# Designed miniproteins, single chains, continued (2), part 26

Each design is a single chain, and the fold is of that chain. pLDDT is the mean over its residues in the fold that is shown.

## One batch from the design tools (miniprotein)

Design m4874
Fold by ESMFold2-Fast:
Structure m4874 (fold): chain A 73 residues (1-73)
Amino acid sequence: MPSEAEILERLRAELSDPSLSDAERVALLTEALLQLIEAGVISEEEARALAAHLRKDPSLAEQAAALEAALAA
């Protein structure tokens, strides 16, 4: 299974790529956060704060709701 260090290194490398669209960056960040939560690396408070910020954008509200549902499960 991929380690937390591998996940973070991959995320940083991908987010540093200027050719990525904003939507792709948001998707990568969201997926990495879910993986880190499942691994117990980040706190749910940090994840909830991110979800709250995502909910402010109507186009991202569905993704934010899915993340919040996963955290509340």
Scores: mean pLDDT 70

Design m4875
Fold by ESMFold2-Fast:
Order: C-alpha cells, then structure tokens, then sequence
Structure m4875 (fold): chain A 82 residues (1-82)
C-alpha cells in the first residue's frame, strides 16, 4: 500500500515536473518519511508532499501552473488510496 502510493506519486510528479527530478525526489522522500512515521497513513503522506510542494513554490522553484498540476496529483492519489 505505502510503496504503491509512493511509486505512483513519483511517476505522476515526474510527468508534470519533467525538468525538476531533484524536486520530485524531495517530495517523494517527504511523503515516505511521513508514511514511515505514521504507519502508512495516506493523509500524513500526502500532507507532507503538499508541504514540500508549497515550500518549492514559495522559493520560486515552481510556476503557478506547475503548482496546480502537482496539487492535482495529490488530490487524485487521495481519492485512489483513501
């Protein structure tokens, strides 16, 4: 369950952020850490991913279009895995 979510998160984020592999890795690692600390809680994992995406946007690393696409990925995964 946890590894399936992380794999799909990484794959979908790589599609929407193809030129930002280091950022995708940071987002996935944040979700993985939250999953390990929460016993695989999907809400905790996606919240950690959202926090990392928000930090990247505030740092000027993401455009508004990229931010919206990244959050859409989290919304879709929330429906699929909860």
Amino acid sequence: KMEELLKELEERLRKVLPDKPDLVERIVNAARKAGEESGGDVTAMLTAAAREIGKAYLAGELTEEELNKAFAVLEELGYKFR
Scores: mean pLDDT 87

Design m4876
Fold by ESMFold2-Fast:
Structure m4876 (fold): chain A 62 residues (1-62)
Amino acid sequence: TNQIITVDGTMSQDQISSIFSSMGYDDISQYTTTQSGMSFSQFGTNISSYGQTYGVIVMVVQ
């Protein structure tokens, strides 16, 4: 099942990691968009634009 997870700057790394682990994404660092290095709020917006096709999420430590 493909799904999009929105992340924003209010979510902690632990919260994000917990969500991804519950969905079977153990190695979050393996998942990236073409916009690596953007803020979480920017990632949330960009991830939403992908629809439900990929189910692959990117995060970056600021």
Scores: mean pLDDT 45

Design m4877
Fold by ESMFold2-Fast:
Structure m4877 (fold): chain A 75 residues (1-75)
Amino acid sequence: MEEWAEKLAEEAARKSAELAREAGIEVSEEEYEKAKEIMKGQILKMAEAGKSKEEIEKEVEKIIEEDRKAAEALK
């Protein structure tokens, strides 16, 4: 589980960083690592709550979409 959660969190954090960069926001390595750790924590929390990997992947997609909207609304 933890290895899977780390890979999913890494991919999600990368996508969020790409979206931020497209919006003209510079993402530092520290910010990227922080986002990855937050995402990993969310994934592990969902797993502890009994969610399947498929359900967790869908929730992660929602978080990325919300992150995209947040980047747009950060004013």
Scores: mean pLDDT 76

Design m4878
Fold by ESMFold2-Fast:
Order: structure tokens, then sequence, then C-alpha cells
Structure m4878 (fold): chain A 82 residues (1-82)
């Protein structure tokens, strides 16, 4: 398996906090906001699946992309709650 670099190791250490924040924000959403988020998540998932199918990423690149996706999702959740 591809070894994790320092950036991926740092991401792994941050992951529990990012997931906890995302879960807490999701629980605060109204049903309408949850529907909006689910549509945005579905679009994002389709995009990632297409990118992965065309150019399979190694573990380090995938980890960086997943972090960016989670941070973008948290930002969108915060915007919905504002």
Amino acid sequence: MTALDAESQALAAEAPALYAEAEALYEQLTPEQREQLEREVAELQERLEREEAENPLDVNELARRLKDVVLDLIARLRALLA
C-alpha cells in the first residue's frame, strides 16, 4: 500500500474533529436545509466518482481531496445556518 506522507498523517489526526463538527452542524439543520445539503452532497459525490474513474488517485492525493471536500461541506453547512 502507498505510505502516508506527513500531510496525510496530519489529516488523519484532524479527521475526528472535522467529522464531529460536520455531525453537529447537520443535526442543527431544518428539513429543508437537509434536503439542500443532500442534493449538494449527491452532486459532489458524482463529481468525485467521475474524477476517480478517469484518474485513480493514490492514498495521499485522495486524502487531501477528501479533506478539501469535508471543509467545503462544513463551510456550506455554516452558510445554511447563517
Scores: mean pLDDT 68

Design m4879
Fold by ESMFold2-Fast:
Structure m4879 (fold): chain A 80 residues (1-80)
Amino acid sequence: MEEERKKKIKETVDKLRAMAIMGSSLDEKIKFVEEKAKEEGVSVEELLDALIKYAKTTGDKFTEELLLKIRKKVEERKKK
């Protein structure tokens, strides 16, 4: 449902922000997103799109930029 989905998206965004504030590497943040996508049964790209849309909607520029950076690295990895 939409409310449960929004809750999960917010939780994921909050965790990514906490990781960034605590100095976690980009690779660690990418791994976290990959784990969350697997747990939710969606592709990493689908999860990233949802997280980016949420960050844009809430005006969280810091998280939006972080997610765009993660998306770029995931795309590079997918090229084999």
Scores: mean pLDDT 78

Design m4880
Fold by ESMFold2-Fast:
Structure m4880 (fold): chain A 76 residues (1-76)
Amino acid sequence: EIVFSPEQQAVLEEVERLVREALALHAQGDTAGAIALLDEAIRLLEEMKARSSGPIAELLERAIAVLEAARAALEA
């Protein structure tokens, strides 16, 4: 079982908010705005990963890869 601290949960909630806003901007045709929000979400996850280890770090690395793939798809 992976248990996140309250501080980690707050960061994950912010990442979820940024991703939801990025999807809304992309749907409205603001691809540049969507990419900027995805970049911020990736940055927050990378900062959390740098302070994490073991299964949490591995989970965050996979989450970062998914967001990076989504960002690349928006640029194509």
Scores: mean pLDDT 84

Design m4881
Fold by ESMFold2-Fast:
Structure m4881 (fold): chain A 107 residues (1-107)
Amino acid sequence: EPKPDTRPLTEEEREFIRRVAEAAKQAGAGVAFTDPQGNLAYTAADSPELEKKAVEAAKKMPPNTIVLVADTVEQAGRALDAMREVAAQHPLRPDTLIEVIAEPPPP
């Protein structure tokens, strides 16, 4: 189990989190980020319902976690791809966790 680094985020690291979160929002997802101190630091969501789901999920996650919520698995995949593309140019801290929550496909 990797222990999260309890060091506060730098301004550059916060900017990179914001850019990654905005990419997910533009792909139709909701994102909430809990900082290394366990405080909710950022939210970005395509809808108020996705924002609420992301914030509620973030409360259950360890510090330094990005929670991605989407209405469908396909939407979650597109949002993850968008986040990954942005993170390639604006790298996140290596200890940043990413948790994905999406509605399962109908049975």
Scores: mean pLDDT 78

Design m4882
Fold by ESMFold2-Fast:
Structure m4882 (fold): chain A 80 residues (1-80)
Amino acid sequence: MEIEEKLFEFAEQEAKKLGIELTPEDKENLRKIIKERIEEYKKLNIFSEERMKVEIYTALKLRKIGIEIDKELAERKAEE
């Protein structure tokens, strides 16, 4: 519970820093994903708070890049 909340708060803060808006649905799904990932890593004996933070940060960075690509494509398509 405590680690799940810490990782969720970390994810919300990083999303805000990156300019990614999380809907209420995104937040519920994120909580579920974090919980499932923690359980998976614990089964594999590789659970680490730092590893989870790196994974969350990487996923959010990839989402930001995807949003930027989508905007670039939409702008270029409008110029045709």
Scores: mean pLDDT 77

Design m4883
Fold by ESMFold2-Fast:
Structure m4883 (fold): chain A 95 residues (1-95)
Amino acid sequence: SYYEELEELIEKAEKEDKEKAQALGNIKKAIEYAEEKVKDKEKLEEFIEKALEYAKKIVNAKTKEEVEEILYELERYFAEFLRENGIPVQELPER
């Protein structure tokens, strides 16, 4: 499960890097929101896979600026994903 892999990354990060742990926590919240709102299982699975790719990039980031850039790209991807699935972007859990 991609979700289990993400939880393992969060638990490891919480012990070593609070900033990365927070970023990964935000990715988890985005996945949870998508699971609640998006009814198309195939599109949801594609989003989860993409979110996990971003989570792995965050774990491998060497600077705070790289973490912030990765999060910004994910937020843009998430907003467009919600729009394409008929969910208004003003309902985004991450501002």
Scores: mean pLDDT 78

Design m4884
Fold by ESMFold2-Fast:
Structure m4884 (fold): chain A 96 residues (1-96)
Amino acid sequence: SKEEEALEFLRRFEEAVREVHRALVESGDEEAIARFNELMAELYKRLEEASKIPDPEERLERIVEVVKEFARELARLAREAGFDELAARLEELIEA
């Protein structure tokens, strides 16, 4: 179902976020870490706004849309930091 597809997408995104964060911290790239933290703060604000949508289906659709937007930005950051495989994984999530 579309709901099951959305939940699997969100789970895979959460896993990718954790892996990118770990890779950046291990790299010691302070500029990339700061950029990651800024992106996560912006994502949090957008998700809080989406959480206020009263219709469950519209809310889930909006959450997925927001997450796809930030997955694109996170993929770009990962690629710029040299984590091409993590970037490709995030790009695949957006295309699904």
Scores: mean pLDDT 86

Design m4885
Fold by ESMFold2-Fast:
Structure m4885 (fold): chain A 60 residues (1-60)
Amino acid sequence: IDEEKVKKGIELTKSKDPNERVFGISLLSKYGEGNEEAKKEIEKMLKDKDEKVREAAKEA
């Protein structure tokens, strides 16, 4: 379950929809503890073009 949630979270962070990217960050924050790929994706989202996506990444 947790591995599938991390995979889904990473997929969502690559979405063209900012709302889906925010949801992806939420999944990675909740299920990605200790996962290096999840951490790197959240760090990339800190530089996202959408302000709400950047805020979600900062709170993660």
Scores: mean pLDDT 81

Design m4886
Fold by ESMFold2-Fast:
Structure m4886 (fold): chain A 75 residues (1-75)
Amino acid sequence: SAEVEAAKQRVLDTIRATAAELDIPEARAQALVAAAQLQLDDLAARHSDDEFLAIAEEMIPLLVQQLRDLAAALR
């Protein structure tokens, strides 16, 4: 659905923006986005639209924290 595709894009855009703000190397950020795209596609295929939207919303703060932890480890 359009809502599912918009939610996927929001998650991917959040990863890109957060990685850029945290000065994560571009190659690592691209790999993280690619991995997230595959995970989001799998989740969308296995869940209803409503279930996927709930999962995507919960993923965002967890991904932001994981990126912060990664950035700290790369310093």
Scores: mean pLDDT 87

Design m4887
Fold by ESMFold2-Fast:
Structure m4887 (fold): chain A 98 residues (1-98)
Amino acid sequence: MVELSEEERELAVRYLAEVARAVEAGDLAAYLDALAAAHAELNGVPRERLEAAKARLLAALEGRREEALERLRRELEETLEWLKKEDPELYEEVLKRI
């Protein structure tokens, strides 16, 4: 059982919905934007540091785009299936925003 604060639940819903939309669209930049936003809010990482990391990661992922998207789609499917079992209310909130 994972207990999340109200703020963490809202962030998780936004993050997973944004990742799901980005993966469906094949948009690796949007995926990295969602990931960077989550890291900034959860871990207090400075945006300047995240922007440099995003640029490097995007270049690497675009170099193997099909492999990266297939991996992300699989990981998203596994995460959503886990969430449906462990926190069905949060799962339903994510689905409403996709």
Scores: mean pLDDT 79

Design m4888
Fold by ESMFold2-Fast:
Structure m4888 (fold): chain A 84 residues (1-84)
Amino acid sequence: MYRVAIAYADGEEAARRVARELEERFGAEVELTRMETEDEARGFANAKEVSDKRLVAAVAIGEDGERSAERALERAREALEKAR
């Protein structure tokens, strides 16, 4: 089972939609973490990518919600495809 971490500040609905799509379409196990700011969410995702080698991808979703969610989904999808 492939694991993906998603960190978000605002845009909880967008983060949950990305998580559901990754779980339903790719069979990924997704962990969601809320942070205070978009910069903190990005820092958390970067730290997770370095420290947790069980993760295929760690991505951040910011206050722009939809735009960052689309980028996060594409990055996670590419990482999941490369892990196969």
Scores: mean pLDDT 76

Design m4889
Fold by ESMFold2-Fast:
Structure m4889 (fold): chain A 88 residues (1-88)
Amino acid sequence: SLREKMKQLYEEMMKAIEEGDYKKAAELLREYGALYEQLLESQGIAVPQEVRDLLAKAAEAIGQGDVSKGASLFAAAQILQTGYEFDQ
């Protein structure tokens, strides 16, 4: 399932971060983001451009080794998406 694949990608991303492989972690986060969008679209839930932009910036920050910034941007994307879903 999409959810099982997303869980695996998240676990692989965390391992890549622990190993200092920030480029791999960024690639895994981008794949995770793509599946997240696909999962929401399959449920009829729109993903606004601002949420996609935050996910892209999170992956970029992780790729540069700024894990704290990447985590904050990823959390912001999730909070913002939840807010848009609540307002619909």
Scores: mean pLDDT 84

Design m4890
Fold by ESMFold2-Fast:
Structure m4890 (fold): chain A 80 residues (1-80)
Amino acid sequence: TRQKLLEIIQRIREEGQQTLEEIRQLLAAGRVEEAIRRARQQIALYEGLLESSTDPELKEVLRELIRRLEGLLAEGERAA
């Protein structure tokens, strides 16, 4: 249903925001290799969800989160 989809989207946004913050904290702590691994793992998970998803709104949320994670990954790779 539409309500269940909105609940899934909200959960993905909340979990995504938590993961982004965790990676930022790892980078701030100088734990660069761990931040890179965490970002790559999360990108792979979201890319898998993106491939299996048919809803345009969910796909856009996943693409947004992937782009933000790729930004942190690039930051980590420059710091390594």
Scores: mean pLDDT 87

Design m4891
Fold by ESMFold2-Fast:
Structure m4891 (fold): chain A 87 residues (1-87)
Amino acid sequence: SPIEAALQEMEEAVKRLEKGELSEEEFLQRIEAALHRILEALRDDPEKLEKIIEVINEFGKKLRKAKTKEEMIKVAREMIEKLREVA
């Protein structure tokens, strides 16, 4: 599934950020790329698309407020979990 592949890419980005193998900028770029792939995969499913957009908007605000790597990791993990529930 393109959605499952994107969620796995997001999880890998979180693990690599936690290990210090990604900068915060590289991490955010990878998260944004994966979210774009999820949105593209849901083009023909307006009900799921609406739910996913709501999750992205909620957690996007939290990610922008995150001041530390640890906060970014926590928010990203919560977002991935919520995306799995609605996708």
Scores: mean pLDDT 86

Design m4892
Fold by ESMFold2-Fast:
Order: sequence, then C-alpha cells, then structure tokens
Structure m4892 (fold): chain A 81 residues (1-81)
Amino acid sequence: MLVIPLPRPADGQGYTPEERVELISKKVEEILNDPNATKEQLEQVKEFLKDLAEDYESRGRTELAEKMRELQKKVEEKIKK
C-alpha cells in the first residue's frame, strides 16, 4: 500500500487553510531536504500538491494554490535529477 507522506485536506477541521498550507509546506521542505527520500515518495508528494492546488483554486484561494504549485515545481526538479 502506498504511503501518503503529507496530511490530506480531509483529515482535519482543526486547521485553517493557512495553517494547513504552512504545515504542508514544512513537511514538503523536510522531504526535499531528506537524502533518503525515494522517487516514489516524491512522485506521491507531487500529485498531492497538484490536487491541493486545484482544490484551493476552485475555492478562490489563489495565493495558497500558487504556493502549492511552487512546491510542486521544486519536487519535480528533484525527481528529474
């Protein structure tokens, strides 16, 4: 079973969208700086960030969506190397 390395949007009502984005950003940066991060984990993170960016865009949260897309690009660049 594939392990999801980040909290999903559906897993908490205790977070504001901004707080959730901050937690996700911190977790993604940890994974990007982890020398043991696998390509599979990075690909899962990329897809998760894409889904989250689309969700935030659909809700009019353009700034949060852009932040998620920025992280997605960093993950894609690490996968290519």
Scores: mean pLDDT 74

Design m4893
Fold by ESMFold2-Fast:
Structure m4893 (fold): chain A 55 residues (1-55)
Amino acid sequence: SSLEAQIQLLEKVIKNSDEMRKLYIAAGNAELAKIYDEFKKFQEKNLEELKKELA
């Protein structure tokens, strides 16, 4: 279903955002690390709302 596809995409985006956060922390770029952390948290909220729609 379209909702299942959106959930899979969001899970991938969350994972990629967390990896980018870790890379920027390692590079000493705290500003970009924070941006990716905030983006990840925003997408995690979206994922929880989509999961509620499936239940």
Scores: mean pLDDT 87

Design m4894
Fold by ESMFold2-Fast:
Structure m4894 (fold): chain A 61 residues (1-61)
Amino acid sequence: SSEEERRLVDEALRALFLAYDAGRLSEEQFIALARELANASKQGLEALKEKVAEIRAQLDA
């Protein structure tokens, strides 16, 4: 992956883990969102950016 893709995945995954550790996400929600992130990363940078934005919006609600 490009440096930008790797950074986006790392930042999003860290945010998901922190939310899970804080009790804001269930185990099932964490696994589902992490899987969606992994799938988006395989589709390319634009799909990854969109999925990261969706995940961040959910975590900020």
Scores: mean pLDDT 83

Design m4895
Fold by ESMFold2-Fast:
Structure m4895 (fold): chain A 72 residues (1-72)
Amino acid sequence: PTYTTSDVLLAGVSPKLTREHMRALREGDVLQDPGLRAALQHFQRLAGLNVNGIADASTLAALQKILAADTP
């Protein structure tokens, strides 16, 4: 199943947080955020990835791949 990064993250977080989400994942700032962790676990479950709630390389690659595929 194909879906956008926005669709996945907006289901659990605000649209504004989607961009901050990606930036903060690189910095580690929001790793303590329960909402971010829950959104990552939900995304990982839907994407068929290892559900660990961590912004690992596979999770970030999958998020960016979906975003790129859904953008014009």
Scores: mean pLDDT 57

Design m4896
Fold by ESMFold2-Fast:
Structure m4896 (fold): chain A 100 residues (1-100)
Amino acid sequence: SRAELLRLLQEAIRLLFEAYDKATDPELKALLQEAGYLVELARELVLNEAPRAEILRALDEALKKLQEAIELAKKQGDTELVELLERARRLVQEARRLVE
């Protein structure tokens, strides 16, 4: 449902803000800011009833940035950030499944 899709995206945004506040590495913060922007963009596209292809493109780019952020957090040994980002990635993946 549209309501469930918006709920998942809003929860992912919340987790990304939490991860950004906890992150100290500038490169990781930049990746989190980019991922957050793309999830917010996907949410805005859903609210504006944009074409499915545009929503999927924003979600796919968000997932790519989330994966890069997870890999960097793992290299830094930040297990708390890894757990937060993996939770955010799962929510974005669920949102993507609802759009398909």
Scores: mean pLDDT 90

Design m4897
Fold by ESMFold2-Fast:
Structure m4897 (fold): chain A 62 residues (1-62)
Amino acid sequence: AMSALERIQKAIAAGNLAAVRRFLADPAGRALVREHAEELLSIARQTGNEEVAALLEEALAR
C-alpha cells in the first residue's frame, strides 16, 4: 500500500490537480502538505506543473 505522502508526491509529479485539491480539502491532507511544503513545491516546479505549484503556494499562505 502507498503512503499518503507517496500518493501526494505522485499526484503533484503527474500534474493531477483533482488529487491535489482532494488532499487540500481534508485537514489531515493540508497538515501533510504543510509538513512537507519545500519538498512538494520542489517536485511541482521541477516537473513543470505550474498550476499545481500555484495551488500549493495558495494553500500554504492560508
Scores: mean pLDDT 82

Design m4898
Fold by ESMFold2-Fast:
Parts: structure tokens; sequence; C-alpha cells
Structure m4898 (fold): chain A 74 residues (1-74)
């Protein structure tokens, strides 16, 4: 539906903005590469799958970023 397309666009924009910020603050860390890869997955989900797929991709991105940050602080 049109409402589902609007939701997917809005969620994708919020997730991409968040992941771009994470890549910037971790620019010289492995976390930046994880954030950039996750951004591409979220964009793909938003363009082709719908809002539930964007939520799932964003959840996976947050998990991967948390793991990368934890590894970098060791």
Amino acid sequence: SESEREAAKGLTKLAVDYLTHMAEIHADQPTAAVAEASKRRVEDAGNSQGPEAVVEATRAAMRDILAAVGAAEK
C-alpha cells in the first residue's frame, strides 16, 4: 500500500542517518566499515522489501555495530 511505502521510506531514512553518524564517529575504526555495509543492506530492504524488512535490517545493523565496538575496546 501507499502507507507501507511511506513507512519504508521514513524508516530507511532514519536508519541511514543513524548508520552514517556511526560511520562518522568511528571513521578510523573497523566499526565504520560495519556501519557502511549495514547502511547498504538497509537501503536495499527499503527499496525492494518494505517496512518490516527495514526494521529487521536495522536490528541486525545495531547488533553488528555493538559487537564491533566491543571488539575495538578490547
Scores: mean pLDDT 81

Design m4899
Fold by ESMFold2-Fast:
Structure m4899 (fold): chain A 85 residues (1-85)
Amino acid sequence: MLEEAVKLVREALEAAQAGDFDRAITLLEKSVELAKKAGYDKAAEVIERGLGNVREMVEKGDFDGAVRAAEQALADVERIYEEKK
């Protein structure tokens, strides 16, 4: 479950780097849903924060900022995944 959520955040970053922000946002939304259903509240919170930041940057036309927000979300969720072991 958490590994699948991390995979979705990674795929969202790849989509954002390709300029497909609609796909990136959809993948982040799915990642949040999986993390919440699995009870990984801390992971869900950092992914939701990343999702909010990506949306804000896209709305402002700051596509470089949106990619950076997705990179930060991946870094934060991977750190949580590593600490769980």
Scores: mean pLDDT 84

Design m4900
Fold by ESMFold2-Fast:
Structure m4900 (fold): chain A 69 residues (1-69)
Amino acid sequence: SPADRMAEKAREAARAVGGSDETVDLIAQAARKASTPWEAAHRMMLAGTEAGDPRTSREVAKAAVEAME
């Protein structure tokens, strides 16, 4: 599904920027719940805040949105 594809891209991007497995999983789950790139970016920012790593969630959100182009 598109949500699963976005979650996988988010997981890959978060891991690439040095996110922990816990942060990566939270961000990927947030992306999976999204139906649009805008919602994905917003959800990933919130997940990053909960994980204590807003920088990783911002980079993942940017990468996910750019990959959707």
Scores: mean pLDDT 71

Design m4901
Fold by ESMFold2-Fast:
Structure m4901 (fold): chain A 94 residues (1-94)
Amino acid sequence: SKEVEELVNKIVNYLKVKYNLSPEQQQEVRKYARHILENSSCPKEILAGAIIYEVEQNNSAGVLAQDPEYYCNLLKEDPEFKQKAEQAYKNLVQ
């Protein structure tokens, strides 16, 4: 969807600029972020934050989970992860 593509572009551009992602890493983030945002039951904004936080924490796009519900469950079960995801989203939209 257009909304998903706009968020994916924001995520990839943010990570590219801040962490100097290679073209291969950018494509990997784009692929996984699109999959998560299109297939998860959670709001797209908090999911965008979760994706950014995971890439930041691990300094790698390869750590993004393939199960889109993984992040939804983590956001519900881990208050600290939710707070970190919310902060990452705020940083994205500043």
Scores: mean pLDDT 82

Design m4902
Fold by ESMFold2-Fast:
Structure m4902 (fold): chain A 80 residues (1-80)
Amino acid sequence: SMEEFTERVLERVRELLREQGASEEEIEKALEIVRESIEKHGFDIKAVATELVKKLVEAGFPEELASAVAQVVAEVAAEF
């Protein structure tokens, strides 16, 4: 389901960001961007990945981190 997909992505992104030493404020900001991208594009995973990389970079996150988040979305999508 969309709810299971979204929850799985948010959980893995939160774990990734915590491992990278991100603050709770930074984590919440990134999770908001991820959730909004999924809400906007649904299961169009390429569109979700493109939008969230753009929005994360615009929010000041490094490109490498934005790409890692997009990879998490693609990996979770492969389970559905």
Scores: mean pLDDT 84

Design m4903
Fold by ESMFold2-Fast:
Structure m4903 (fold): chain A 70 residues (1-70)
Amino acid sequence: MDASKQGGQAAKKATAEAYKQGKDLKEMQDEMLKASKEVSKKHGLDDQQSQQVLLEGGKAGREQYRKMEA
């Protein structure tokens, strides 16, 4: 599976779990970013590839947050 897609899925899961735990928006964003960075580290990605994973994670996490707020 593509690292960017795995990063997005990890970010969605982290965002959903943080939201259910009652964490504030900043804490949810931190958990989302942390999850995406962990995926990049596991895949041994360079800086450019890691940035792509983080961008996909940010997008996926925001989508998950919007769904939970709806």
Scores: mean pLDDT 78

Design m4904
Fold by ESMFold2-Fast:
Parts: C-alpha cells; sequence; structure tokens
Structure m4904 (fold): chain A 93 residues (1-93)
C-alpha cells in the first residue's frame, strides 16, 4: 500500500529534529492508509511521539529530556500493543 505523497529529501543535509519530523509525517500517512484500526492507532501514536521529539530538539532540549520523553512514548506504545494483542486473541474464534 503506497504512501500517497512524500517529499524528495536530502538526508545528509537534515538535522536530527528534521529527520524526526519527517518520520512523524511518514507514520501519520501510513496510519491514514492502514485498513486495520488497531495498527493505524499504533502508527498514529508513533507519529505523535516523533513529532514531540522533533519539537523538543528544535527547542534545544537536553539529551536527558529527549530520553525521558522517548521512554514515556515507548510505555504508551507497549500499552497499546498489549491492547491490540488482547483484541487479536478475542478475534481468533
Amino acid sequence: TPVPKLPVIDFDALSEAEIYALMAEGYRQLAAANPDPGQAKLLQLAADAYEELARMLEAGASREEIEKKAAEAEKRLEELKAELEKKREEEEK
């Protein structure tokens, strides 16, 4: 399933914040194109996490602040993944 539109990007010229912002947009588009609502929600949460990390880096946040925010995002993703696994078990007859 193709992503409808992505810009042509020079990755060698991008900052870490710009890369994260592009990853956020990519995940957002994948979420919109995904027919599985659970997987779409997981991709949307990943997009939100990368967008927040990009904003923090642009604001000059410390590496410690970035690591804390990444850990918070990972916990949220694990919680949603557990919910999706439980839903799959319920859908398997």
Scores: mean pLDDT 73

Design m4905
Fold by ESMFold2-Fast:
Formats: sequence, C-alpha cells, structure tokens
Structure m4905 (fold): chain A 73 residues (1-73)
Amino acid sequence: KLAEELAEVEKTFAGWKAKVTNEEAKALLEKVKAAAKEALEAEAAGDLEKARAIDEAALPYAKKALELMQAEK
C-alpha cells in the first residue's frame, strides 16, 4: 500500500536526520527522501521507468549525504 510505504520512508529519514548535525547533509537527506517518495508514487502508478530514473538521479545526493555524515566525528 502506497500510504504505508510513504510513511515508512518518512520514518526512516526522520531517524537518520535525528542523528545528523550537518545542515548540508540534512538538506541532501530531504532531497533523497523526496525522490524516494516520488519514485514510490511513480511505481504505484505503474511507471517503472520513471521510478528507476528518479532513483538513479537521487543516488549522487545519497552518496554525498553519507560522505558528509561519515565526516562528522
């Protein structure tokens, strides 16, 4: 169910953001969260090509957020 998947994404990213102090990493996590929700909506609509393209486009944001989070000591 789309609503449950969207709620799981919100919960997961809220948990990650709570552990992050870097504002740039928080902003990138918001971009990744928005992309994940958009991809789930596209998949629910049957547009698997669009969902995949959104996930691929979000990957650099996810990698940068992870890099910034790992740099926090």
Scores: mean pLDDT 78

Design m4906
Fold by ESMFold2-Fast:
Structure m4906 (fold): chain A 72 residues (1-72)
Amino acid sequence: DAEREELRARLEELRERAEELAKEGADEKKVNAVLNRLWMAELLLDGGPEDQEEVRELVEKAEELVRELEEE
């Protein structure tokens, strides 16, 4: 499923960006908020296609948080 593959790719990219931010000393609570959302998104994505909307919402919110951290 192309949408599922897109969400997984976005999730992996965001995880890498969050890990780099953590190495650079970004706010630990904010980084953990991103990682927790990505962890939940991964679990839902692996569980089946029925939760795809929730996965998308989690990924989009994680993207917003990562952008905020990168701009600090």
Scores: mean pLDDT 79

Design m4907
Fold by ESMFold2-Fast:
Structure m4907 (fold): chain A 89 residues (1-89)
Amino acid sequence: TTVQVTVMTAQDAIDNGQVTLTLPSGSSVDVVNQANYSVMRLGRDLLKLGIKVTIDSQITRTQGSTGLRYSVTITVRVDPDQARRARDR
């Protein structure tokens, strides 16, 4: 099954104060790597806007008959005052 990783944007984090990416249970390492790249890109984009981020990740690894399987939740939180300033034009 093709897992569609939701594209997280700096604007989504600014508008909502946080974004959370949850991967389907039993995700492969390739899907986890794609999620990590998306989170790192989001953090970089927010940092360029002068916004401090806090990244919290919960990763569980289980060995299955077909290889390693992962359960992943990644939350990116933005500083509320810095996000407010970034919304002001």
Scores: mean pLDDT 72

Design m4908
Fold by ESMFold2-Fast:
Structure m4908 (fold): chain A 105 residues (1-105)
Amino acid sequence: MLTDEERARVAETAQKIYEALKNKDYDKVYEIVLEALDRARTPEEVLAIARAFASIIFKYTNNPEIKKVVKESLERIEQLAEAGDLEGARRVMKETLEKIKELMK
């Protein structure tokens, strides 16, 4: 379960991602998510960041390949979070960002 402080950080991260995507600043989205992942101290916070990112991406993309990558990555991050694997969850989310960046070329 997230603390109130962790929930506030995730909400702030989601707002920053939304504003960057609205401006089509994809490099800033990447930076925001990486900073949030490095600040996260629990696999539950990493999962919350991943869910916030997925919700925003699903709203802003009609690319079925990006949607598939995000969905599959969320399922994997959920499994890693349930196992208590913080570094694994961070790694999968970072791999997801790199795949999305490649698909947007």
Scores: mean pLDDT 83

